# Designed miniproteins, single chains, continued (5): the designs that were tried, part 12

Each design is a single chain, and the fold is of that chain. pLDDT is the mean over its residues in the fold that is shown.

## One batch from the design tools (miniprotein)

Design m16390
Fold by ESMFold2-Fast:
Structure m16390 (fold): chain A 68 residues (1-68)
Amino acid sequence: SVLELLDELLAKETNPIVKKGLERARQLVEAGAPAAEVLAVLDSISQMATPEQKALLDRVKAEVEARA
């Protein structure tokens, strides 16, 4: 699920700014926010993502889009 993927990203993340963004995305998903709002948050942190984090973020984005 999206929450499980976000929890995986959060467990591996050491950058506090990226961590805050992931936590915000998790909160939005939990609250049932529109996919566009969740994707905007994920996109904002993608610019700071390593290749490994970006691969996981792409999976989260795909899952969020599939739920919309």
Scores: mean pLDDT 79

Design m16391
Fold by ESMFold2-Fast:
Structure m16391 (fold): chain A 70 residues (1-70)
Amino acid sequence: MEKKALEVLEKAKEKFDEIVEKNGIPEEEILKGLKEVHDEMLQLLYDNKITEEKVREFEKRLKELLKKAE
């Protein structure tokens, strides 16, 4: 499960970096949302509470936030 969570975070970071390079820094609300998802995922990984369902929920939230950043 850890590997899947890390892959989701890595892909989100790559997409975020592409958006920043092309469009500049997203709005503060979007940055805050992305940080909240990242921090929640890391906390669950640290506590060994990450599940496949949680990874899917976080991936969806990250994709929606990144789409708003475009």
Scores: mean pLDDT 81

Design m16392
Fold by ESMFold2-Fast:
Structure m16392 (fold): chain A 87 residues (1-87)
Amino acid sequence: SLEEEAEEVIEELEELVEEGKLSRSDALTMLSLVRSVTSKEEIKAMLELIRSILEQSKKDTSKPKADKEFARKLIEEMREELKKVLE
């Protein structure tokens, strides 16, 4: 389900935060993508884009990493936005 796919993405984000690998710019881009979604049809495409960004984030060590507190707040905002569209 879309709810399961969204939760998998959130879990992968939380893992990257704990590993200190999530870049600040990538986190902000992902939040922007989640906020831009207005329909359930767009969620699947958005989740695919986020997965692509996560793969690039894992490989790119040149970008400044997000502070854990900042990243956790962004993840909570992403959860709220996803709930609005999924419900």
Scores: mean pLDDT 79

Design m16393
Fold by ESMFold2-Fast:
Structure m16393 (fold): chain A 60 residues (1-60)
Amino acid sequence: MKEQLEAMYKTMEETYKQVEEHMEAMIAQNSEDAALVERYRATMEAAKQVYERYKKIAEE
């Protein structure tokens, strides 16, 4: 059971990492534009929530 959850959150982690790095680059380029920063953060947060949700369950 734990192995399956671990495999799932690892897949989500890889996806999240790619999204995060891309969004962080966009945030850095537009750091002074609060509206764009928030939009990029929202995209990053959505991917992160999926990863952290599975990680949290796997840690249980």
Scores: mean pLDDT 74

Design m16394
Fold by ESMFold2-Fast:
Structure m16394 (fold): chain A 81 residues (1-81)
Amino acid sequence: ALPEVRESDSREKLIEILEQIKAAILAIRDPSHPSTQALLHGIDYLIEKLKKPNLSEEERKKIVTAIQTLVELVQALLAAS
């Protein structure tokens, strides 16, 4: 199961969760499919954003919401297999 995402999670923890989401997608989906490629690219983009030194708290909260949505999506994909 994927870990729970909290607003108070550190940037390092959020990156770790995104890496776990990426691994889960690669385990259940064909990485050559355009929709899978788009998901993986989106995850890499969020990781890049979290690595920026001047990330605002409001932008961080938006990223947390995006990660929560990704967790729900991947869990739904696992259930629909």
Scores: mean pLDDT 81

Design m16395
Fold by ESMFold2-Fast:
Structure m16395 (fold): chain A 64 residues (1-64)
Amino acid sequence: MEETLLRILRLLDPDGDGRLSEAQKAALAAFGIEPTGLVDAAVMEAIAKLSEEQLEALVRALEA
């Protein structure tokens, strides 16, 4: 789970700028996460509440 969370963080913010693209916001919304346009504490908390299966599905969605 920890490794999957780190992978998701790197996919959302590969440059470390803390900003989400429209495609990334749409992917998060599909999993019930309301993005603020930033990789902030609220987004990270919502991702941490997902099951391992949901986290794996989110990784695949972000890699598409």
Scores: mean pLDDT 73

Design m16396
Fold by ESMFold2-Fast:
Structure m16396 (fold): chain A 66 residues (1-66)
Amino acid sequence: MEEEERAKKLNELRRNNRKEYIEILKKMFTVFDETKAAALQAGMSREEALSLGNKAARETLKELLG
């Protein structure tokens, strides 16, 4: 699925299915925060930890929106 299609689907969920949209956001934020915290604890730099967290969040969005 193209990135533009995933963005479209997310915007449609935000407007038409608020409950599912909120669940997706919660999962993304949880994955981001946990991945960032684990990376920092492993001795990675702040920039590296943020990058890894963002990558994990994007991967989660891709899995959820397919």
Scores: mean pLDDT 80

Design m16397
Fold by ESMFold2-Fast:
Structure m16397 (fold): chain A 72 residues (1-72)
Amino acid sequence: MEKAKEEAKKILDEMIKNGVLPKEAQERADEVIRKAIAEAIKTGNGDLIPKGIEEARKVAYEILYEELLKKA
């Protein structure tokens, strides 16, 4: 389980470096960040923004991890 998540992280880092992140991972990450920013503005809670960025990265890793499991 942890090895697959570590591989997903390496794949994500490589895709970001090459500018070839999967569309689903990119769209999901962008949606999470956008919602966190909107909620922070509405509630006045700036701490939601860094937490939203962290969640967006987790979502991107999860999508890559699921793709790795799908091929296994």
Scores: mean pLDDT 71

Design m16398
Fold by ESMFold2-Fast:
Structure m16398 (fold): chain A 65 residues (1-65)
Amino acid sequence: TSLARSLGGSAYLSLKLAGASEEEARKAGDQVEAAAQEGENRGDPVLAAQRAEEIGRQSLAEAGI
């Protein structure tokens, strides 16, 4: 399993546990996975982690958490 896929799944589960809707959680998970995958494709794990954190933070704000 790729790191990007794991990060996306973690974001999805975290938002679901925090009370976000299925649509919100899936959107956030997909966005985190895409951001992390871009960093991995560039060979930059720091960029992957930073983008995953940024999207996760935005998703929590959108969910009102």
Scores: mean pLDDT 75

Design m16399
Fold by ESMFold2-Fast:
Structure m16399 (fold): chain A 95 residues (1-95)
Amino acid sequence: KLSDEEVEELLDTATTLLKNAMYRAKNGDLGGAYGDILLMVDILRTAGVSDETVQRVEELAYEVVKAAQKSEEEAKKMFEKAVEEIRRLLREESQ
């Protein structure tokens, strides 16, 4: 199980990669955006995050990328929702 410190480090890493993916998607670089999501998934799996949690985080990341292609307001809303849900999921991994 993850420690509280590991949860905060993983959340910071996931948030940074998700922000980069959102920025790349806004600029039309979908390949780069998907690359950031795949890197995030790899980091979470390597850290011992459960497959169920990793899958949900990946789904949230794709929702953010999709929103970023439509509007900046929708992208920001989806990003904030995704970060909050990722925090909750990672904290559940620590108990």
Scores: mean pLDDT 86

Design m16400
Fold by ESMFold2-Fast:
Order: C-alpha cells, then structure tokens, then sequence
Structure m16400 (fold): chain A 62 residues (1-62)
C-alpha cells in the first residue's frame, strides 16, 4: 500500500496514491513493472523518474 511505496526514493504521498490506484500496490509489483508499464498507467510521470523508481524497487526486493 501507500506506506510501503513511500520507502521508494522519489515517491511522495501523491505519487504513492496514484501508483496504488493504478494497481502497483507493493514494492515487488513496482520492481516487476517496466518503464512502459508505469508510463502507460501514469503518462505525466517523467521517464527518468519512472526508471529510477523501478531500479530502487528492484534493490529493495532482494
């Protein structure tokens, strides 16, 4: 949920809420997503930020 996604660097509460609404509810689900998956769900999200969020999520799900 939102609290879990707030652990990701670059994710504030608004972005965490938007990710949860888009179906990305856990760090694992973000880690399994592609940049294209995130941008399709959140088209106003900068591509570089989407890539950084996914990279951070992948580090945390070790």
Amino acid sequence: GIAELLRLEGVDRELAERLVRAGFRTIREVAEASVSDLLNALPDLPEDLAARIIREARRLVE
Scores: mean pLDDT 83

Design m16401
Fold by ESMFold2-Fast:
Structure m16401 (fold): chain A 67 residues (1-67)
Amino acid sequence: SALEEKLQQAIGDLLAALARKIAESLGAERVEVRVENNKTAIATGYTKEGTYRITVKEDGTYSVEKI
C-alpha cells in the first residue's frame, strides 16, 4: 500500500541519517550516502586517516570497515 511505501521510505531516511552520523563521528570531512531498497544505508566517509565504509541495516546490524 501507499502507506507501507511511505513508512519504508522513512526507515531508509533514518538509516541514511544514522550512517552519516557514524561517519562524521569517525572524523569524516566528506560523506557520501546511498540507500538500497530503503532497507540498507551505506556511507562512505573520507577522513584524514583514510576512507571508511559504514553499512546500517533495518534489522539493527551495522558494520564499519576501513577501505
Scores: mean pLDDT 86

Design m16402
Fold by ESMFold2-Fast:
Structure m16402 (fold): chain A 92 residues (1-92)
Amino acid sequence: SMEEENRKRAEELVDYIFKKEKEVLEELIKKAEDKEKMKEIAEKRLADFEANREKAIEELAKTYELTDEKIEELKKQYDEVMQQSLARGMQE
């Protein structure tokens, strides 16, 4: 039961991160001078995220006991990594 509960929490966390990434990409498209280029970058990033969703869920569930505190910690870490990754993409 604890293993299944942890896996469900991993799925909820991955889905939350995906939703947040999509929202950030939509805001970047709105502010971009080259909206078509930004849309292409966003589509590639979201497609890659979707392709790796199941693997991400399995790895999180195996690596962590997903307490509310750990979930909050991971959300903050992913937000920082995502912001850095998007900034680098815009500099190409």
Scores: mean pLDDT 78

Design m16403
Fold by ESMFold2-Fast:
Structure m16403 (fold): chain A 89 residues (1-89)
Amino acid sequence: MLSEEEKKEVTKELEKLQKEYDLPKEFIEELKSKLEKREDLSDEEIEALSKLFGLSKALVRYLPLEDVLELSIEIGVSELKRAVEKVMK
């Protein structure tokens, strides 16, 4: 199980991402409910996945891989929408 400190840190990061990318509150609350400590991944694997998905090492360590992928996709879609709006004036 995650410590109270680890859960608080990851929760703050998810809330920051929600505000920055205007993600649905329901989606973020679902991710918060799925937080688990992944002891099967090495520090090198965590770093590689963090760089690949553009997420922090903490998010990669404490979210299931499916949820890491979903969060990365939702952020990417939000960034693409902003880029398109900027190009279209």
Scores: mean pLDDT 76

Design m16404
Fold by ESMFold2-Fast:
Structure m16404 (fold): chain A 90 residues (1-90)
Amino acid sequence: LAAAGEAAFRAGRYDEAARLYRAAYAQHRDDPALGARLLVNLARALGEAGRYDEMKEALKESDELASQSGSSQLGIDSTKVGMRMMADRL
């Protein structure tokens, strides 16, 4: 599911990528660290699709799950900061 979402995103199929990432997240609600990563990928796809309100919601939920996992992942944190800055300016 996550790999299929990445393939769809790379192909420019952002709405399909968002659906695939959301489905992957729904199956991994018991893993906050993976859930946070999937929500960041979902937010990235939503942003590219112009669905900025949903992107903001996904980023917020990702931050909450990352806090629950107690882990900091530099790549994910940088992506979240960039997308949040864009969302806040839009």
Scores: mean pLDDT 71

Design m16405
Fold by ESMFold2-Fast:
Structure m16405 (fold): chain A 95 residues (1-95)
Amino acid sequence: MELLERARAVADAVKAEHPSIEEVRVIPGKSPDGVDYVIVEFRLKNGKIVRAVFARAEDIEKVKPYADLLKTPVVSLDDPEAARAALRAMIEEAE
């Protein structure tokens, strides 16, 4: 699944840039409607957890209700640099 590979690449890039990150988990999932998504979870050295849900741009609105139940933002992988910037901002706010 290309979505999982892209999410992992973005997660690994963010971890490499932030020594405050202790652990990264990349978890593939499917909505009840069969829409693919990926949860990326960063565990920080201070014990805080930062999570984002990755989806294809076309699927964001379908995934968003489920991500809202998890209190987790949905990020598009159509722009990997924008995705990295969003994750960076969330990690820096949690530091």
Scores: mean pLDDT 78

Design m16406
Fold by ESMFold2-Fast:
Structure m16406 (fold): chain A 107 residues (1-107)
Amino acid sequence: SQEIQQLEEEAQKHIADAQALAKEATKLDSGAGAVINAGIDLVQQALQSQGDQQALDGARSVADMLREAGKGNEEIRDTLLAAADALDQALANVQQYAQKLAQLRAS
C-alpha cells in the first residue's frame, strides 16, 4: 500500500530529525542526548514490531520527560522541545502505520 509506505517514510524522517537533535543535545548535555537516543530506540522498536504498545508508551514517556527537562534547562530547552515534537510525530506515524497494517491483515 502506498499509504503504508508513506507513513513508514514519514516516521523515518521524524526519527532522522530526532537523531540530529540528539547529536546537538549531546554537545550541550550528554545525559539529555542519551535520553533522546533512548526515545529514538523505542520509536524504532515500535516501528519494527509494527506497533508494540510497550515501546509506543515508553517513547511517549520519553517525549514527556524531554518537555519537563526543558523547563529546568533554558540553554537546551528549544532542542529538547524540538526532540520531543519529533518523537511525538514519529509515534503518530508509527501508530497510523500499525493500525493500517492491522486493518489490511484483518481484511
Scores: mean pLDDT 88

Design m16407
Fold by ESMFold2-Fast:
Structure m16407 (fold): chain A 88 residues (1-88)
Amino acid sequence: MKRFRVEVVLDVSEALKEYPDLTAEDVARGFEAALSRVGEARVLSAELEGDIATVVAELAAEDEEAVRAAVAALAASPGVLSATAELL
């Protein structure tokens, strides 16, 4: 499998209105679940500063194009400010 570093920056302001006790770990868990559709995801770090969450994960996958497509779909999703993937 190829390994990728995936970084996502999220505006979680709407989620915080419904779940004011939302933690960086909760955001990381949701992100890990989304990446697990493409390969084996492992969250390396998660930070929540006000309404902005930054999650970094390692993703092991067979298909680079599937990873790029998934990251592009994440970048187009509501609340996602940026999403990037780099081959390790």
Scores: mean pLDDT 81

Design m16408
Fold by ESMFold2-Fast:
Structure m16408 (fold): chain A 66 residues (1-66)
Amino acid sequence: MKVYTEVEVDASQKSVDAAQASLPTGAALIAEEPKLVDGVGRFTVVNADASAKNTLKLAHQLALSK
C-alpha cells in the first residue's frame, strides 16, 4: 500500500473547515469546488500514508458531522 488512498464523503462546510485545521499527520481534504446542496458538499479525503483504514476513519468522522 504505497499509493494515496482516497474516499469520497458528503460533509458540511463547517465540519470540513474544522477537520482541515485538525487533520492528523498524513491526511488531507481535497475539494476541487464543492457543490453544496442543503449545506452539504462532496469532498475527497486523502491519506498520504497510503493506509485505507485511516482514510476511511476520517471520511466516516466527516460524514457524521453532516
Scores: mean pLDDT 60

Design m16409
Fold by ESMFold2-Fast:
Structure m16409 (fold): chain A 87 residues (1-87)
Amino acid sequence: SAAARAASRERVARLRQLLAEENARMKAEFDALLAKYKLSPEQQEEYKTLLRRRAQLRAALALGDRSVEQSLAAVEAQIKAFIASVG
């Protein structure tokens, strides 16, 4: 139906918006930590990897993949531990 096609297009637009918001959030969080603490190149790559993994898991969860809930919680805990380790 036309309504089903419109709903599919709306869901795709929501996914694009979510990914744009997650990318902006990653950049802001990365820039904020770098402004606050002096990070080695290795620490910068580790933090960037964690932020990217969180963004991917958040996108999957937003699409209805609830199987990622535990992995997302684990990555969020790893990010918190990383920030604590550099301060």
Scores: mean pLDDT 85

Design m16410
Fold by ESMFold2-Fast:
Structure m16410 (fold): chain A 69 residues (1-69)
Amino acid sequence: NEKEGQISDATDLEAQRDRTERQSQQQGPEGQKVSQQSQDKVDSLPKELRDEGKKKLDTLKQLGKEVKS
């Protein structure tokens, strides 16, 4: 199922964007460049795939729960 593969790819891009956006707030210009690159990749996706990827990422975050140690 090509659409299922595309949703998985979109989920990975959303996860990468989320990580690099947080990192950009900590690491200055280098983080901002990586964040912008990830944002551009997400923006290139069809809205349907972005929405599905975001939902899947939100589910994974809920299951994994961020633990700060």
Scores: mean pLDDT 70

Design m16411
Fold by ESMFold2-Fast:
Structure m16411 (fold): chain A 111 residues (1-111)
Amino acid sequence: SAPAPSAEQLAEAGLGFLRGFGLTEADLAALRTPEAQAALVRELLTRVIDEGAAALARRSEEAARRFRERGLEVADEAAARAKAAPPSVRNLALIVAEGLLRIAEVAAEVA
């Protein structure tokens, strides 16, 4: 298997994902509280989970249910990490990237 991604690679991937949602670094820098960052992380990861669950439901309602349940736990953990961390664009990007990797692992496990 490939080596684990570095923190710099994860931060870059997280920023790329956030930009894909139309969020600029200025938008992210305006998130001045851990609570605001946690709310954004929860919203974005929940959207990814909803889209993934909808795709899985086309093949298996049971797989979609398991993906949603486990994915929402990942989203909650990521939001809690954002709430506990000092607010920064880098920390936000890292938490989002790590959450996305975990959601991808969950999708593979339920498929």
Scores: mean pLDDT 84

Design m16412
Fold by ESMFold2-Fast:
Structure m16412 (fold): chain A 65 residues (1-65)
Amino acid sequence: MDLRDPLFQEALAEALKELFPEAEVTPSTALWVLGQLLDAGRISQEQAREIYERAEELVRERLEE
């Protein structure tokens, strides 16, 4: 999946907000926020993978009609 796809960026922001509703996340900053949470140790690499997989699931739901 292209990480620069606007649809993926929107889905990633939505997935992040499901776990961190107080986080200031927009589609354009979602990848950066995910990286910052990992670097700060606020989430594990496994949790980051789960967030990524959730975003891919949301994109798939829209692309598969």
Scores: mean pLDDT 75

Design m16413
Fold by ESMFold2-Fast:
Structure m16413 (fold): chain A 74 residues (1-74)
Amino acid sequence: SADDLIRSVAEHRGFDEEELRRRVEEIRARGGRYDSRRVYQLITEGRVSGRDGKLFLAEDVSVEDAAELVYFSS
């Protein structure tokens, strides 16, 4: 679920969980218009990987980009 991804990403990267959740909710509130171009860029550059229902993000992935990836993966 999105909540499980938010918790695991926040724990893995040291993001504030409530800030990450707020950013994901903002994407939903605007009709799910996420930054698809940025998401595909991060995937093709190997900046994100998925394993065991979790997302692992490179250290330079911002909380803003993390919210886009969580939304896409939910």
Scores: mean pLDDT 85

Design m16414
Fold by ESMFold2-Fast:
Structure m16414 (fold): chain A 85 residues (1-85)
Amino acid sequence: MDDEIKKNKELTREALEAVKRAGEAYQRVQEAVKAGPEHVELILEQARVIYESADVLSKIPSFGFEVNIALNTGAWAYGQAQRFR
């Protein structure tokens, strides 16, 4: 039981870090989209970071809302990259 509580606290810490990472990646995508099509690789890389963050968040049921936000922002980023092709 103590191990489960410690694991849950550690997962929560990882989840909060993942939320921050996803937000920072989303800001980089917005900046790259404004800069233009030569930044397509950066947009795709940051979209991957957002999806990886969503995977971390999916391990904690209470972060379902944040998972949906990350998946939506990641999908938007991929859409922007496709628009530039």
Scores: mean pLDDT 79

Design m16415
Fold by ESMFold2-Fast:
Structure m16415 (fold): chain A 95 residues (1-95)
Amino acid sequence: AREAALAALRAETQAHLDQIKRDFEDLVKRIKELIEKLKNTKDPAERSRLIHEITALVVALGILETLFTFAGEQELADKARKAIREANEEVEKIL
């Protein structure tokens, strides 16, 4: 019973893998663009907005890392972990 349910969830994850890969690439690009904007902004209100948006997208990357791990896509899971780490390091340097 449990193994059949797990197999069904894996099959559904695999069916959406191409869309998830595109969403991952878009999220990484968007995070990098927001970090670059954060480096160049002096307005405290805009900085707070950018930090909030970057944080939300990093959380989304964490969800994708979990999905990639569940799908057996270790290279993509590793790329997601690296992207999360690099985003956190870059934001810490700016703050």
Scores: mean pLDDT 82

Design m16416
Fold by ESMFold2-Fast:
Structure m16416 (fold): chain A 70 residues (1-70)
Amino acid sequence: SEEEELRAQIERNLQVALDAKSLTEIRAGLAEARSLFERLGDEDGVQKLTEALQKRTYEELKAAVREILA
């Protein structure tokens, strides 16, 4: 289904973001995942990623992504 495919894409994007070696790469991955949550109509997911993208350090961003994946 479209919902299953979008959620799988979101999970892949978040995993790629966690494996990223730079702040720029992790932010790019989170922005893509947020766009996918928007297409899914998942307002909670959009808000969590919007809040995560406000973080300035790699460690804070990774912690936020782990919370979203849990």
Scores: mean pLDDT 82

Design m16417
Fold by ESMFold2-Fast:
Structure m16417 (fold): chain A 58 residues (1-58)
Amino acid sequence: MVELPEELRERIVAEKDPVKRAILWELSKHPAATLEDLERMLEMSLEEQIALARELAA
């Protein structure tokens, strides 16, 4: 579980795609997730986000 800086929280909330936003929120709670992973996912397509989330869950 990662502590979210205010800047990253605001960027997640501003995400227009509700599915991408949900993935980002779930990843932020995951013990293996890093701040760098969250930053990368904010710039990824939905397909890329799913692939990264799967990698982190494994």
Scores: mean pLDDT 70

Design m16418
Fold by ESMFold2-Fast:
Structure m16418 (fold): chain A 88 residues (1-88)
Amino acid sequence: NAMAEGLAKKLEEWFGEDVSDLSPEELVARALRLIGLFLDGELKIRKMVEEGVPREELYAFIDEFEKRHGVPKLAERLRKLLDELLAE
């Protein structure tokens, strides 16, 4: 059950979710959705950074992404990633 424990820990760390009552299938489905959304957001942000999109537009993209997908905690992680990318 190491995979289910790992997924539950990640969901709690990323979103503060109480996952104690979720089935293993529900844990996997939620983890895959959230990971997929993060990767999609990361790829789009990296492309825009490479294209020289202004800082304000990059953060506006994340705000729109948050609103569109209803994922405020995931959007916070994307902002952290963007902060790191722009520090280079």
Scores: mean pLDDT 77

Design m16419
Fold by ESMFold2-Fast:
Structure m16419 (fold): chain A 75 residues (1-75)
Amino acid sequence: SEKADEAIRKAGGYAGKAVEGARSGTMTPEELRELVEKARKYADEASKIDPGAKEVLDRMVEAVERTVERALAAR
């Protein structure tokens, strides 16, 4: 589904930005959490359209949340 593919791309895009922002140390905790929330939103949207993608997308968002939390705890 084109709608699922677009939601997956958006989820991945926000996830990538959150990981890069956590790595660079230039983003605030609020900015990083907003990116994670957007990644979750689009992952949930994609999973409703394509349930087969749910497990992979859930694992991606959980990994990103862990990365952000670890980076913030180290500040």
Scores: mean pLDDT 86

Design m16420
Fold by ESMFold2-Fast:
Structure m16420 (fold): chain A 61 residues (1-61)
Amino acid sequence: PRLSVKEFLGEALDTAKKNNAPQEIIDKLEAIYNDPNPTGAQIAEAIELLEELTKKGIIPK
């Protein structure tokens, strides 16, 4: 199923929270999610944060 940007960011935030990601990363993802018009740069930052969590084994690949 295709997710909207907002749905993708919400799922990303939920995944980080469920896997006890560092609070600094959760705060950054939450700030991006709560932005009414997230920029491409903010979306790219959210993707990079998820990739970092995956590399550290905090969230499943």
Scores: mean pLDDT 78

Design m16421
Fold by ESMFold2-Fast:
Structure m16421 (fold): chain A 96 residues (1-96)
Amino acid sequence: MVNLSNATNEQVQEFLTKKYQEGVKDYNLTTEESEEVNEGITLCYIQKKGNRTLSGTEECRILAECFEEVAKTSNNEKVKNFALDMKNTIKAACKL
């Protein structure tokens, strides 16, 4: 089990990228569905990060919050379930 509670920002991003790719395959997300998630996460992340340099823990919190927002706002049940699963995966790995 990966423990990211003391991880660097870069380690968190590497873990998230790998889990995102695995999830896209497991959920059979279309290109359009994957783009919806990626756009939502990117916009949310930019807004929440602002001009700050994030610790690994702060990266984890912001990304978990952004996946939760995608899960709340999407009208696509598959996208909602994928985003919620990603949020739970991040929270578990980062000990949030």
Scores: mean pLDDT 81

Design m16422
Fold by ESMFold2-Fast:
Structure m16422 (fold): chain A 76 residues (1-76)
Amino acid sequence: SSSEIREIGRRGAENDYNAFLNAGFPEDLATKMALAVAEVNLDAAQRNTTLPKPLKDKLIAIYEEEISFLKGRLAE
């Protein structure tokens, strides 16, 4: 569902952000690094030719939610 995709995407973004924070990066850089990871993952998902379309579409939607969340954080 849309709410599940949003929750998964937000959790992924928070996990990557916290991993970079725990590695000693400052908040803005940790957010930018998490965003770069999400953008690379989105590009890889979009280029995938082996996943069934419904699973590929869900994976793309999850990474789009991660990117949206992290971009919102950078705008503040």
Scores: mean pLDDT 88

Design m16423
Fold by ESMFold2-Fast:
Structure m16423 (fold): chain A 104 residues (1-104)
Amino acid sequence: SSAAEEARRSGEGALEAGRAAARAGGVGAAAAGAAVAAIGAATGALLAARASGTEEAREAAEEAVRAANRAALAAARGASEREVEEAAEEARRAVLEAARAAEE
């Protein structure tokens, strides 16, 4: 439960960071990628909250949130478009793994 709450709060922070990056960046795939990563983090946190009874699902959701935060922070700091896209894709994969773990 505390891990699910932490994941949810982290996901909310990543979502806000992604929105800020999208607004500040104006245009580009990097800002869009950060926003997608932040949405993925929020999704991962939600999955952690729903599956808080299993250790595996919790760990997968925590990793998804961490990956999304890395992508959002990279975009906010003005990292290259490629670096942000790669981080966003890693976050997306981690969210899919968390969803899969929650089903088990």
Scores: mean pLDDT 62

Design m16424
Fold by ESMFold2-Fast:
Structure m16424 (fold): chain A 120 residues (1-120)
Amino acid sequence: LEERLRREAEEAKEKAKTVKVGESIEIDFAVRDTAGHEVRFRITITMGEKATVEDVLKLVEAALEAGLEAIAAAEAGEPAQTAAARMIRRVTEKAAELGLEVEFDFTRVTGADERLAAAR
């Protein structure tokens, strides 16, 4: 998971060098906890009219750092949903600071449906 995230971030940084206003850069993220629960989502960063390539690179680096911390926390016993939520918060806060738009598209969430079913 760490190796994949590092590769995704590297590819995103290269794409950032040529991205134009209104174009998007994507980063796929996956985290799995010790209970076997998994969260996967795609981060879509859209280049703003006043944003610079530098700002996008800073956001990609923040996403990589937050993602690596989330993976390490999940491996240490934190629930995948909790680790993912913290990563999303950090990325969202950094995007707001840099004036960038960010969107999260969840491709897989396990365990959450079981918890919701148990709560009903």
Scores: mean pLDDT 79

